Designed miniproteins, single chains, continued (2). Designs and how they scored, part 97

Each design is a single chain, and the fold is of that chain. pLDDT is the mean over its residues in the fold that is shown.

## One batch from the design tools (miniprotein)

Design m7368
Fold by ESMFold2-Fast:
Structure m7368 (fold): chain A 63 residues (1-63)
Amino acid sequence: KVEALEVGLAHVYLHHGPERARAFAPTLAKELGVSQEEADAVTDRVLALSPEEREAIVRAHNA
């Protein structure tokens, strides 16, 4: 649930950049049933990660 939001935001960031990831976070959170409090925490965490860490998240869930 929370992991699905993290992967989704990392994916959006890699393809569309940080502004679009932040803008899309509320929509993804609603679709996944994640609370606003959890969604905000996950969004801030994903945006604070290094490019290598975001790529690792996406790769781990695509394998």
Scores: mean pLDDT 78

Design m7369
Fold by ESMFold2-Fast:
Formats: C-alpha cells, structure tokens, sequence
Structure m7369 (fold): chain A 86 residues (1-86)
C-alpha cells in the first residue's frame, strides 16, 4: 500500500509534471526517507529537502515548483495515514 502511493507519485511526477526519471526518483526517495522519521519531523524534513532541491532548479517555473511541493506533501500525508491505520 505504501509502495502504491509512491508508484502513483512517481507516475504523476513523470507524466503530469514532465520531470526526468532521475528527478522523479530523487523526490520519491525523499518522501520514502521522510517516512522513517517521527510524524512530527517527517513533514519538516520533506519540505526542507524538497525546497532546497527545487531552489537549485532554474529550469522549473515557480508554479511547477509549488505543484511538486503539493504532490510530494500529499504522498507523505497519505503514507502517514496508512501507517496510522496499520
């Protein structure tokens, strides 16, 4: 179930956001890694890492960056809900 959320995120990053396979995999791995922290830290770690990564990307528009942040945060929240229900 967690793998399904990450698979859906990867597909959305590739298909809808038109990111490279490398960028999509990096973002998916950041989400996956963030789930290893406590729930209180997970969101902060994710947002910090993703915002730093995106700040280095001059090829992405501000709208694309905000949409990527929304999608990775949504995936993290879905995974945290799944873990809470287990």
Amino acid sequence: MIDEVLKKLREKLLKDMKLSEQDAETLVNIVRGSTKFSEELAEGILLGMVRILLSLRKDLTDEQKEQIIKEVLKALKEILEIKRKE
Scores: mean pLDDT 81

Design m7370
Fold by ESMFold2-Fast:
Structure m7370 (fold): chain A 75 residues (1-75)
Amino acid sequence: MSREELRREAFELVERIGALVAELLKVASPEQAAEARRLMDEAGLVMGRLDEDPEGALRRLRELLAELERLLAEA
């Protein structure tokens, strides 16, 4: 995968993370909402390191997305 393709996928993952967080904030408990916001903040930090480790950032963003999908399924 090219570096540009990795960056594009990372931005797409962040958009999906933001959409899931917005959905969670409508239905989640205060504890779940706090966790969703924490995961979103972590996604922002991961994106700050995208140029240093794009593959590691992409892997971590996928993990964060999966955790948010699990939280939504439990809400």
Scores: mean pLDDT 83

Design m7371
Fold by ESMFold2-Fast:
Structure m7371 (fold): chain A 70 residues (1-70)
Amino acid sequence: MEAIEREREALERARSPEERARALAALGQALMDEKRYDEAVAVFTEGARAFPDNLELALLLAQARELRAA
């Protein structure tokens, strides 16, 4: 729970595209660790739309969708 709040705060403070992409990946992974897969899919979907060339976010989105479907 606290880790998710820290990552949300990091996303709010992100001042560069690199910081924002990293914060979105970290937030989504923290949500997956808590098995909040629907929320993780939403975060990674936002990341993939904002950073379409970011392969890491695309792969994390695919993984989160698979875990949500299981």
Scores: mean pLDDT 82

Design m7372
Fold by ESMFold2-Fast:
Structure m7372 (fold): chain A 70 residues (1-70)
Amino acid sequence: NKAALLAQLNKEYKPEPTVEEVKKLAELLGVSEDEAATLLTLINNKVAPATPEEKLLWKKYYEAMGIPVD
């Protein structure tokens, strides 16, 4: 049970995005695959966006997921 919980947590906290995840996100948000990869890396690592460009990508993701944005 404890090992399964750790495996689930580790699977959620994936530092590297998969090629399929990058492609899907890029198509969904209408951004480049490079931008989608950057955004997924931030999300997977739970790192706050630091640059204005990263913040814009994060905002697009929030809006697409139906999460309220300021």
Scores: mean pLDDT 67

Design m7373
Fold by ESMFold2-Fast:
Structure m7373 (fold): chain A 108 residues (1-108)
Amino acid sequence: MEKLKAAEEAGRGAGRGAGEADRRGGSLAGEIAAGSAATAGGMMGGSGKVLKEGEKLGRRAAREEARRLGSSPRALRAAEGGGGAAGGGASGSGKEGAETARKAAEGG
């Protein structure tokens, strides 16, 4: 149960970070923030079915959060990718992965 909550939270963080960066610096800033989240998620990643489920959940959460913030199409696409990677990582490493991905998405 905890791992799926961590994946969803990591995805939401990535989506929010990308959406906020998009508002402040434009679509490129949103894409960079999402890329940071993807990198952090990859470092904390697991393997197998758990990773795939976390990726799906993280992608959905990130896309929904970025869309809620009215992000540009470019930032929304980047957030979906970043949220997937962050969600995958979080599912493998629990709360620690989620925290790392969220901080990366927020730009440090």
Scores: mean pLDDT 62

Design m7374
Fold by ESMFold2-Fast:
Structure m7374 (fold): chain A 74 residues (1-74)
Amino acid sequence: SPLAQALARTYLHALKALIERMKELKEQGIEIPEELKDTVRRVIDNLRRLMPHLTPEQRAEAEKLIKEAEEILS
């Protein structure tokens, strides 16, 4: 559906931005705030729920971004 595609693009874009923010904080030696970690986990959950509605390209991108985010959150 057009709405599912719009949501997928929004969450993929949001997760990319959140990953970059977490990397910036780590590079500056700043502990990632718990509120930011919670936001990242929420976006990951939303992307996982959208997974059956994603194109193969979006699915591959989502899986890559989720893995990267989870490695940072570890």
Scores: mean pLDDT 88

Design m7375
Fold by ESMFold2-Fast:
Structure m7375 (fold): chain A 95 residues (1-95)
Amino acid sequence: MEELIEKAVEAIRKGDYILFEFDFEKKEFSIVGAPSLEELEALQKKVIEKLEKEGLIKVENGEVHLTEKGKEWVEEVREEVETVIRRAREEVAAE
């Protein structure tokens, strides 16, 4: 948790974009730097493939649908990401 907050603080100070990556095997978050458009497209493909394999989404006729498992996962991820961002902003404001 603290390492994620430190990375978020650094990104906020530099005015960079913050991209969160979720490791499905470890159930952990990582912060990655802003990717290029090509890197972002490659990441999107891998993310979609992983999310479908984990049963979090279903792809039909080019449309992405959230499963019930996916809806629960999105809520957990959202709360954790919001907590990291809030704490990082508090850290920056305290300095």
Scores: mean pLDDT 64

Design m7376
Fold by ESMFold2-Fast:
Structure m7376 (fold): chain A 94 residues (1-94)
Amino acid sequence: EELLEKAIELAKEALELAKNEYPNEELIRLAKDVIELAEEAKKNPGKEVILRAIALILAAIGVELEAERRGDEAAKKVARLLLEAARLILEATP
């Protein structure tokens, strides 16, 4: 399976959780941003994709840390899926 396709699958799973089981507008936004970046990476790989992937990784880490502080297991799960997806985008970009 291609890394970018896997990133899209993980981000879509995170989006479903954020929308249906744990409604959270910030997580929905982050998941959509990860999906958009993975699609863009398929067409226009480069330094901008790398920098945006790093920014999304940092955002996902921030969400995971805040969720841990609050004891929010659902938000932690969504953040971890988005972190893995962003990591795969970074790995797929030369």
Scores: mean pLDDT 81

Design m7377
Fold by ESMFold2-Fast:
Structure m7377 (fold): chain A 90 residues (1-90)
Amino acid sequence: KADIAREFFEKIQKVIDDYKAGKISLEEAEKKLYELVEELIKKLELSEEEKKELFAITDKAIEALRKEDWEALAEYLHKLRQKIDDALAK
């Protein structure tokens, strides 16, 4: 369980780093971030309510990425981590 969360955030960080380095487009970064969240939801067998919460946070993180608001992005990634930790505690 902890390994799944760690691997997820490592992949998220790589997408952000690749975008900052100009290796991938914003559209590709958005697509990869949504795909990673969907994969995580399936692996953790999250409820429909938990899925909606994670996608809402993901949408806000992507808005921050589009604006290059790195502080807001870090805050939303922290909220995403908290929601995943809460789901794993149940």
Scores: mean pLDDT 82

Design m7378
Fold by ESMFold2-Fast:
Structure m7378 (fold): chain A 77 residues (1-77)
Amino acid sequence: MEAKKVEEEVKEYGKKLIESLKDKLSPQQLKTLETAVQAAADLAKRLVEEGASPEDAIKTAKSMINTAKSHVLDQQA
């Protein structure tokens, strides 16, 4: 069950990131980041199901989450 493990790891990464930013972001920004985490987890699961390595899928998903984080933080300026 590699796809489920990858989805879990991506969701855990996103959950920790959101918790670290919970007091710094507006409810709208938190929802945007939560949506990005869910999309990244879904993408990682799909990539593994399509034959990508779990490592590559997790790396891609984390990159997507980090991009969303940067975008959300930049939009505060």
Scores: mean pLDDT 81

Design m7379
Fold by ESMFold2-Fast:
Structure m7379 (fold): chain A 62 residues (1-62)
Amino acid sequence: SNAVAFIRKLADTASARLEAAGHAEQGAALRKQVDDMIAAGKSPQEVIDLINQALAAVEAAA
């Protein structure tokens, strides 16, 4: 679906941002978590919330 494609692009962008900031392992883990949530049938909003929480946690720790 268009929503899944959008979420994957968002996850890829977030992962790339984390990698650029020196957090490549966290970026890879985020991408995997997003794929796992999509496979589990989680709502688009739950997946977006996960991505936002991961980014906020890294920014707060930096």
Scores: mean pLDDT 80

Design m7380
Fold by ESMFold2-Fast:
Structure m7380 (fold): chain A 69 residues (1-69)
Amino acid sequence: MNQDATDAVHRLIEAVKNGSSPETIAKEARKIMKNSNLSLDQVEAIILSLGEATGQTETAKKAVEILRK
């Protein structure tokens, strides 16, 4: 994974941990997709897993719904 993709993953983790808006989480997820070979399904799985780990499951679900648009 290149530096841009690594930075995007760190921003996604921080956004979920800090309780950022679903829109912010979706924006960071799109940067991961742009800078990596991860599919939409793989990025959605990462977001949902982070939501479960941080207690932000509802926010993660909303971010996934935005990401699909």
Scores: mean pLDDT 78

Design m7381
Fold by ESMFold2-Fast:
Structure m7381 (fold): chain A 60 residues (1-60)
Amino acid sequence: SVTITNGRFTMKKDNPTVTVKVTSDSGNTVEITITPDGTVTVKQYDADGNETFSYTFNLK
């Protein structure tokens, strides 16, 4: 899998899941997870760590 934290890439070969975490200047965090079956999950958290948005869909 690949994880991006604070603009850095972290790769795990044993699990081909990709996770991208981006934190804004206001402290809000967006986490995008893509699994090898094509499922994409997008979650947004506020600066206090509360989930404000969640959406799941499948890639074509």
Scores: mean pLDDT 70

Design m7382
Fold by ESMFold2-Fast:
Structure m7382 (fold): chain A 58 residues (1-58)
Amino acid sequence: MKEKEEILKLFGIYDPEKYLSKSKEELFWISVERGVEEIKRAVESTIERRKRELERKK
């Protein structure tokens, strides 16, 4: 997650005006983090399904 902070810093330095409106930047990164969370859940769900299918055999 370091990349997220580095990019945010770059934005603040590059656009001081936008830095004053951090809410916009924060919303952007929240949406990105949300996507990552959904991917994690999908992976975990798949693993759970596989376990159940294997257990179903015996």
Scores: mean pLDDT 59

Design m7383
Fold by ESMFold2-Fast:
Structure m7383 (fold): chain A 74 residues (1-74)
Amino acid sequence: EKLYELVKKYLNTSDPEERKKIVKEIFDLLEKEGYTSVRKFLEKLNEIRKKLNIKPSDFRDLYNDLVKYYEEKA
């Protein structure tokens, strides 16, 4: 549920600084829940996308931002 709220908040935000903060919160939450690989992160996000009936195109920016954050943190 908390992850769903963060995803919805990201999609409703146009401010780059706020988006960066939300991406970090999503990443930290997924790590705490045991998702330790970018593949597992993307699989979980796709699950949420389907449950929220969000089109893949609207979700692409979030995927790209999370992958980039994961790579920069490594």
Scores: mean pLDDT 77

Design m7384
Fold by ESMFold2-Fast:
Structure m7384 (fold): chain A 66 residues (1-66)
Amino acid sequence: SRAEIIEAARALMKEVRAEAERRGISVSEMLKLPENEQRFIALAESFGRRAENAEEADRALLAAYL
């Protein structure tokens, strides 16, 4: 459902932000890491959204939230 996707996206972003702070790098740099990029793309695809990278996946998930 939309609520499940929103919660999954929030949980993933919270995890990425916490790891970025721990490593002392930006959230943008964390999102460019292959493992995180694939996680966001997979989440967007699970909601029927296509994405080529983490930034596009985040935008697609935001559009699904609206």
Scores: mean pLDDT 72

Design m7385
Fold by ESMFold2-Fast:
Structure m7385 (fold): chain A 69 residues (1-69)
Amino acid sequence: SSALILEIALHELREIVETNSREEALEKAIQMLQNIKDKLSEEQLEELIREIERLLGKEAAERVRKALE
């Protein structure tokens, strides 16, 4: 289920941000999203990117968007 993948990814993203430096968290977030992007809808990917913006800021969210192109 893509909904379950999204829930797991949101939880993992929060753990990554809590346990890593800002730059390490961003790198790991990009890697995670690249691994799961084909299993999620565009709307679900946007939800993950919004959470990244909330946790790491707009610049980080923009870097993630570019990495997924």
Scores: mean pLDDT 86

Design m7386
Fold by ESMFold2-Fast:
Structure m7386 (fold): chain A 77 residues (1-77)
Amino acid sequence: SKVDEIIEETKKRLDELVEQALASTDPAEIEAILQEMERLVLETMEKLKELNAPEEKIKEFLQWVQEQVAKVVAHIA
């Protein structure tokens, strides 16, 4: 479905950003990547809302996003 295509493409882009953050030792660069991740998630959420995506799929996507953000935050802790 179009919803699944958007989620999978967004996950791929977020995975690339996570890899960039984990490869960085610069806190300012990592913070900029976290901001870019947030922007991408918000844009994706708006698109999913427009498509009336099932709440369960949105919840699963957001839980996955929280796990990815936690990996980046743990890297700088």
Scores: mean pLDDT 88

Design m7387
Fold by ESMFold2-Fast:
Structure m7387 (fold): chain A 70 residues (1-70)
Amino acid sequence: SWEKLKELSEKVFEVINKYHEGKITPEEAIEKLKEIKAEVEADSSIPQEDKDAFVAYLDKLIAKLEEEKK
C-alpha cells in the first residue's frame, strides 16, 4: 500500500539521519538500506510502478554510500 511505502521511506530517512549524525558507519547504512530494498521487492501489496520508483531511489542512496567507503 502507499502507506507502507511512506513508512519505508521514513525508515530510509532515519537511516540517513543516523549516518549523517555519525551514529552508524557507511557499511551499516548500506546494509540497512539493502534490507529496506528487499522488503519493498518482497511486498506483493505494493504496485509495480511504486516499487520500481522506490528501488531506484534506494539504489541511488546505496551508490552514494558505496563511494564514501573508498
Scores: mean pLDDT 81

Design m7388
Fold by ESMFold2-Fast:
Structure m7388 (fold): chain A 100 residues (1-100)
Amino acid sequence: SSSFFDELKAVFGLSDREIEIMRALAETGSVREAARRLGISPATITRLARRRGLDRYGLLKLYQTALMILSGIGTQAEIARNLGVSVSTVSRWRKRIEAY
């Protein structure tokens, strides 16, 4: 939803363009498909994630993880297992979301 993306924009300091990319990733579930839809390189999406310190997991995993955290779905270990991210990454992103 608009409200959810507005919260992520504020919490993670994302630009309007980065939120547009995140929306495309949410709709496609794929970096390559989102890049094709937006007319950009997949490398651009990967580079933006690194610039924001989002680890190797990128904007799509951030979106999926944040959605589970804000929906109250699962423990940190369950989220990490289901999305293929480290427990430490889920813990750091949860703290950032909750501190906002």
Scores: mean pLDDT 78

Design m7389
Fold by ESMFold2-Fast:
Structure m7389 (fold): chain A 62 residues (1-62)
Amino acid sequence: GAEEEKGKKEAAENARAGAEKIAEKQPALSIEVENLSSTLAKATVTTEDGTYTAYGVGPVPV
């Protein structure tokens, strides 16, 4: 439903924000965001120094 899509979007946005914080310290070659659930997303940041991950959590349904 719409609530699940909203949760996925917010989780993905939070994961990407975490990835962008990593990219501020190291040049990012790529950032890939994946939804693991309706409230959890994973961002994978590939840099010249290696691969890092950031997680984002969306709103929990009431």
Scores: mean pLDDT 76

Design m7390
Fold by ESMFold2-Fast:
Structure m7390 (fold): chain A 98 residues (1-98)
Amino acid sequence: MTNEDQLAELRRLLEELLDPEEVEQVEAALDLLLTQGEEAMRAAFSPEVVALLAAVTMITAARLHNHDVAAALAALEANLGDNPELQAVLAKIRELLA
């Protein structure tokens, strides 16, 4: 798969799972990450937007590689589960995927 295919699937999933205002913020964070790197993106955006981008990126990777999306969410929670902002984001994504 090309990077363009991965970005197209990521944008499609953002539109499917998030409100238009959240999509705009997460896409802006993704663009900054790709052009200026992770440190610049984390400095410019709220921890909630960063957590949304991380969660959607993991779900996109799981879907593109025919992996279980629930397993991808469980792996993200296991690595970042002490972050209360990420817990709120993961709960919202689980409701949308149910």
Scores: mean pLDDT 67

Design m7391
Fold by ESMFold2-Fast:
Structure m7391 (fold): chain A 74 residues (1-74)
Amino acid sequence: MSEAEKLVEELKKKLEEVVKKSKEENASPDQTIAQLSEEVVKANREAKEKGIVLSEEEKKELQEFYLKAVQEVG
């Protein structure tokens, strides 16, 4: 697995955890979306620090996954 693929899979897991946690705690959609956004920002920072460049396909996959997570909490 490439470092980019690993980053994508790790971020997906974190987004899933945020969604599951929000359902268990009845967190507001706004708070949950803010946490989802923070995880994306953290992943982008890690990618920059490690020199990892995501392909357009990987970026699209993450965007689609993020949008599905947002829909699941609202």
Scores: mean pLDDT 81

Design m7392
Fold by ESMFold2-Fast:
Structure m7392 (fold): chain A 65 residues (1-65)
Amino acid sequence: MSEEELIERAKKLIEEALALGFSIGQAMTYAVLKLMHEEGLSLDEALRIVAKALGISVDELRKKL
């Protein structure tokens, strides 16, 4: 899967979690864990993809987890 496809997947995972009533922090954690489990990404790779999907830095994402 390309990086652009992973970013789109992360956006959909965040939208799905928010629709289920998760907080934004929970939705971000959900997307990170799902990308690690489904796509075989490392934690650092999943954090980078989710940060790009949200248009924020990895450091900003870590503060919200």
Scores: mean pLDDT 83

Design m7393
Fold by ESMFold2-Fast:
Structure m7393 (fold): chain A 55 residues (1-55)
Amino acid sequence: PLLSDEELLEALLEILDDLKRHVSEATYRRFVEDALAALEARGLLEIAREIRKHA
């Protein structure tokens, strides 16, 4: 991958912050849950943990 784990986390947090402002709360929560499941399935557990703190 071209991104470090820190760069990936930063990019994901920016995307989630933007999404939170532009979609309903229900849509945002479903997206976050799906994203967390995808990250955990890929073994990106630390990134998933950091996102859980901010969501």
Scores: mean pLDDT 79

Design m7394
Fold by ESMFold2-Fast:
Structure m7394 (fold): chain A 86 residues (1-86)
Amino acid sequence: TLSLSLEIVEEYPDTVLVRATSVNTAPGNRVVTAIWGVQSGKASDVLESRAGETVVLEIEVPKGDTVVGVAADSKTGEQLSASLET
């Protein structure tokens, strides 16, 4: 099954570092994961993972931004979204 989590891993005076973790345990599936700051417009790399793989993405955003993450299975169309206020 697909999972997606967001957490603050570091705090700086004006910014925070947010980590997204996406886990794909479904056999034969490929999942695309990305995260972005809604207010700042900052975006991560877009990463693909195969079944059994974990993707970790990090993004630094201004304090007060909302980070949204998406993990999407390209075969089934299953999508997970998560959001984190900073």
Scores: mean pLDDT 81

Design m7395
Fold by ESMFold2-Fast:
Structure m7395 (fold): chain A 82 residues (1-82)
Amino acid sequence: SLGQGLAQAFLQLARLAEAGRLEEAARLAQGMRDYLLANPDLFPEEVREKTIKALDEIVKAAEAGDGERAARIAREAAEWFA
């Protein structure tokens, strides 16, 4: 399902951040954000807005070099779709 796919993508995001692969984590998060913006009908508005906000915070944390924060947010977001 699409929800299961997002859960897996957020877990991959967390693994990249935990491994210190912060540029890859930021690129994946940005790609996920762009996909959700291009496909607004995939989720209810509240879920879409919450997910985009989480992705924005992950990008910000990764760009600041804060892999622990990026991983934490990604793992929390994965639970929303598990």
Scores: mean pLDDT 86

Design m7396
Fold by ESMFold2-Fast:
Structure m7396 (fold): chain A 55 residues (1-55)
Amino acid sequence: MHTGAEALAAMRAAGLSEAVARSVLRLAGAQTDDDPLTEQQFEGAVALGRGLAGR
């Protein structure tokens, strides 16, 4: 399993701002950094975040 903090760190490493990354996390179903994410939710959030960071 993954945490919201792991997804947040991955999105920020891709160049996404913290505010946008946290919005993506809430859409994925994680309200806090400690909330568990399924592998599918984690992968979806990171993919969306990287897409947003890519211009």
Scores: mean pLDDT 76

Design m7397
Fold by ESMFold2-Fast:
Structure m7397 (fold): chain A 80 residues (1-80)
Amino acid sequence: MEERFEKLLAELSEIASTLDIEDQATVTMVIMYGTVYHLAGKNEAAVAALEEAIRALRDPSVSAREAAARALAAGKAAEA
């Protein structure tokens, strides 16, 4: 779980580095949210949020704001 979370963090950070400053800030918020889930022991929610963010950001029709909203929804759904 931790290794998977670290790999997703690295991948999402790499994607964020290719975006403009406003979208980087939005993705950083998602990273912080996933990190809070991870630190709270909710590793499935953390992984679900980061995986959805990466999936959404790889779709050029999806904005960073929409990707963040989907990530937060996925995290909440995975929490229970």
Scores: mean pLDDT 80

Design m7398
Fold by ESMFold2-Fast:
Structure m7398 (fold): chain A 95 residues (1-95)
Amino acid sequence: SEEEKRKQLERDIETGLKEAKEIEEEVKKDESIPEEDKEKILKLLKKAKEYLKEARRLLEEGAELKKVMEQLILAETYISLARMMLWIIKEENKK
């Protein structure tokens, strides 16, 4: 149902915000990560948070669920890219 889909999207937005915050905290605490690389990852997380905020706004305004889902996919893409960059940087810094 539309109501069930709406509640799932609300949960997905909250999950995305939590994941972005967890990556941000990990990046900020890790003294082995160069400042330039921290800035790159934080910019990706900023983009993810912007898409999540837009997804929430669209849900609140009663916009088409497809538009909300599009914003969520973009947010998830930026979160995944941030995680991947963090993993690469940590692997390089082990050597």
Scores: mean pLDDT 88

Design m7399
Fold by ESMFold2-Fast:
Structure m7399 (fold): chain A 59 residues (1-59)
Amino acid sequence: TLEKNIEKISNSLKADEAEEVVAKVVEKIYEEGKGRSTTEEERVLMALEILKLEPEPVP
């Protein structure tokens, strides 16, 4: 599911938009008090939420 979510994000935005999404994920990490350590899956889920995308494809 992680790889599928990454592909969904990649298909939904351009490379120039990816940097803005990453910056917003970093801000969200600080806001939620998760410290310096987060998993790749958590970051992908935050990016999906920022883009208002569903975390998993429809069955």
Scores: mean pLDDT 65

Design m7400
Fold by ESMFold2-Fast:
Structure m7400 (fold): chain A 67 residues (1-67)
Amino acid sequence: APTAKAVGEGKDLGEAAAEAGKKVGSVLRSNPAAYLSAIIGFDAIRPQNPTKVTVEVVGDEAKVTGE
């Protein structure tokens, strides 16, 4: 799968995650392993409730970071 990077911003994690997910949605839909990796990453940052989220997809992995 091609490398993809997206940044989402919102008033809370839900809005930030939704915006980032829209931007990388086609890449995640074509790669179930990267999609699962993204879900795990979003769950890991949930306690911080970040308003800015970065999703980087490389191969079968998605790295999710919150600010």
Scores: mean pLDDT 78

Design m7401
Fold by ESMFold2-Fast:
Structure m7401 (fold): chain A 80 residues (1-80)
Amino acid sequence: SAEEVIEEVRRKLEELVKEVRELSKTKSKDEVLEFANERLEEIKDYIESHEDELTEEQKLEIQELVEKMLEEIDEILEEI
C-alpha cells in the first residue's frame, strides 16, 4: 500500500542519517559523501519503482522527507 511505501522510505532515510552519523566519526568527508550518495540513489530507485502506488500529494510528502534528511546529512558533514 502507499502508506507502507511511505513508511519504508522514512525508515530507509532515518537509517541513512544514522549510518552517516556513525561513519562521520571515522571516515573522511569525501568517503561519507560517497556512501550517502550511493544509498540515496538506492532510495530514489525504490521510490521510482513504487510511484504508480502513490498519489501526487504522497509523492510531495516523500520529496519533503528526502529534502529534510538531506539537510540533516549536510549538517553532519559540516561537523567533520
Scores: mean pLDDT 84

Design m7402
Fold by ESMFold2-Fast:
Order: sequence, then C-alpha cells, then structure tokens
Structure m7402 (fold): chain A 62 residues (1-62)
Amino acid sequence: EEEEKLKKLKESIDEFTDAARARYLAQHADLPPEEIEALKARFDENRKLAIKGAEEYVKKKS
C-alpha cells in the first residue's frame, strides 16, 4: 500500500511539474533561449528533488 501511495505521488509530481513548466514557459516565452533551457533544467531538478522527498517521506512513514 505504501508503494502504491508512492507511485501515485510520483505520478502527481510529474503531472504537476509538467503542467507548471508548460504554463511558466508560455508566460516567459520572451526570455532568451539559453534562459528558457535553464528554466526547463530547473523544473527537472525540482521534480527529482520532489520525488526524492516523497520516497524519503514514505520510507519514514512505513
């Protein structure tokens, strides 16, 4: 059950991050390409951190 909760949490993190990134990039489309790529990388890094945090949270709770 905890593994199931973690899986759903990871899916939610991915969906939220993808949606937030798309919206943010649309609002900041006037930025230079290099800054847009840096923003994409930052969203990807934040996703990894959120997933890692979720894994640690589930492990401690279990």
Scores: mean pLDDT 77

Design m7403
Fold by ESMFold2-Fast:
Structure m7403 (fold): chain A 95 residues (1-95)
Amino acid sequence: SEDEEFSAELRKAYEEMLATDDEEKRRELAREVARKLYERFGEKVEEIVAEFREAAKSLSSPVAQRLLAAAEKGPVELLAERILLEVEAAKAEAA
């Protein structure tokens, strides 16, 4: 039940990110989702961030550089940037 409520809240934020054409509003929504995920799964997120930083050191693609820059700011910022990339890809497919 609590997990269902959490999933519904994240789904609502995702739908708002898809509906908005305001890039700054989309970034704020992604950061909010990232903070909520970090609060609930913080230790697992820290492990994922550490693994990503190690794997990505040799990557030079624009997407990898964008994610690495976010990772330097912290786990929430990396998670937010990953969410933004997924939303941007979904919007491009829907257009």
Scores: mean pLDDT 78

Design m7404
Fold by ESMFold2-Fast:
Structure m7404 (fold): chain A 75 residues (1-75)
Amino acid sequence: SAEEQLKRAILEAFRESIRQLVEYLKEKNEPNIKEVVEDAIEYQAKLLSEFLSEEQVEEIVREMRRIAEEVLKEA
């Protein structure tokens, strides 16, 4: 569906953004990388809540956290 395609596009863009953010923070020797990543997710959740239902936001945020965990393990 169009909704599922949009969700996938958002999550793919998020994965690339978080990958770049983590690489940047590592180059700067930032000690609180996990905290910065979680703050970024919370900010995205707040923005999305203006346009999507609570259930949709919860689903996307859950997937964002999963993606962030994967990226952090690869870094």
Scores: mean pLDDT 84

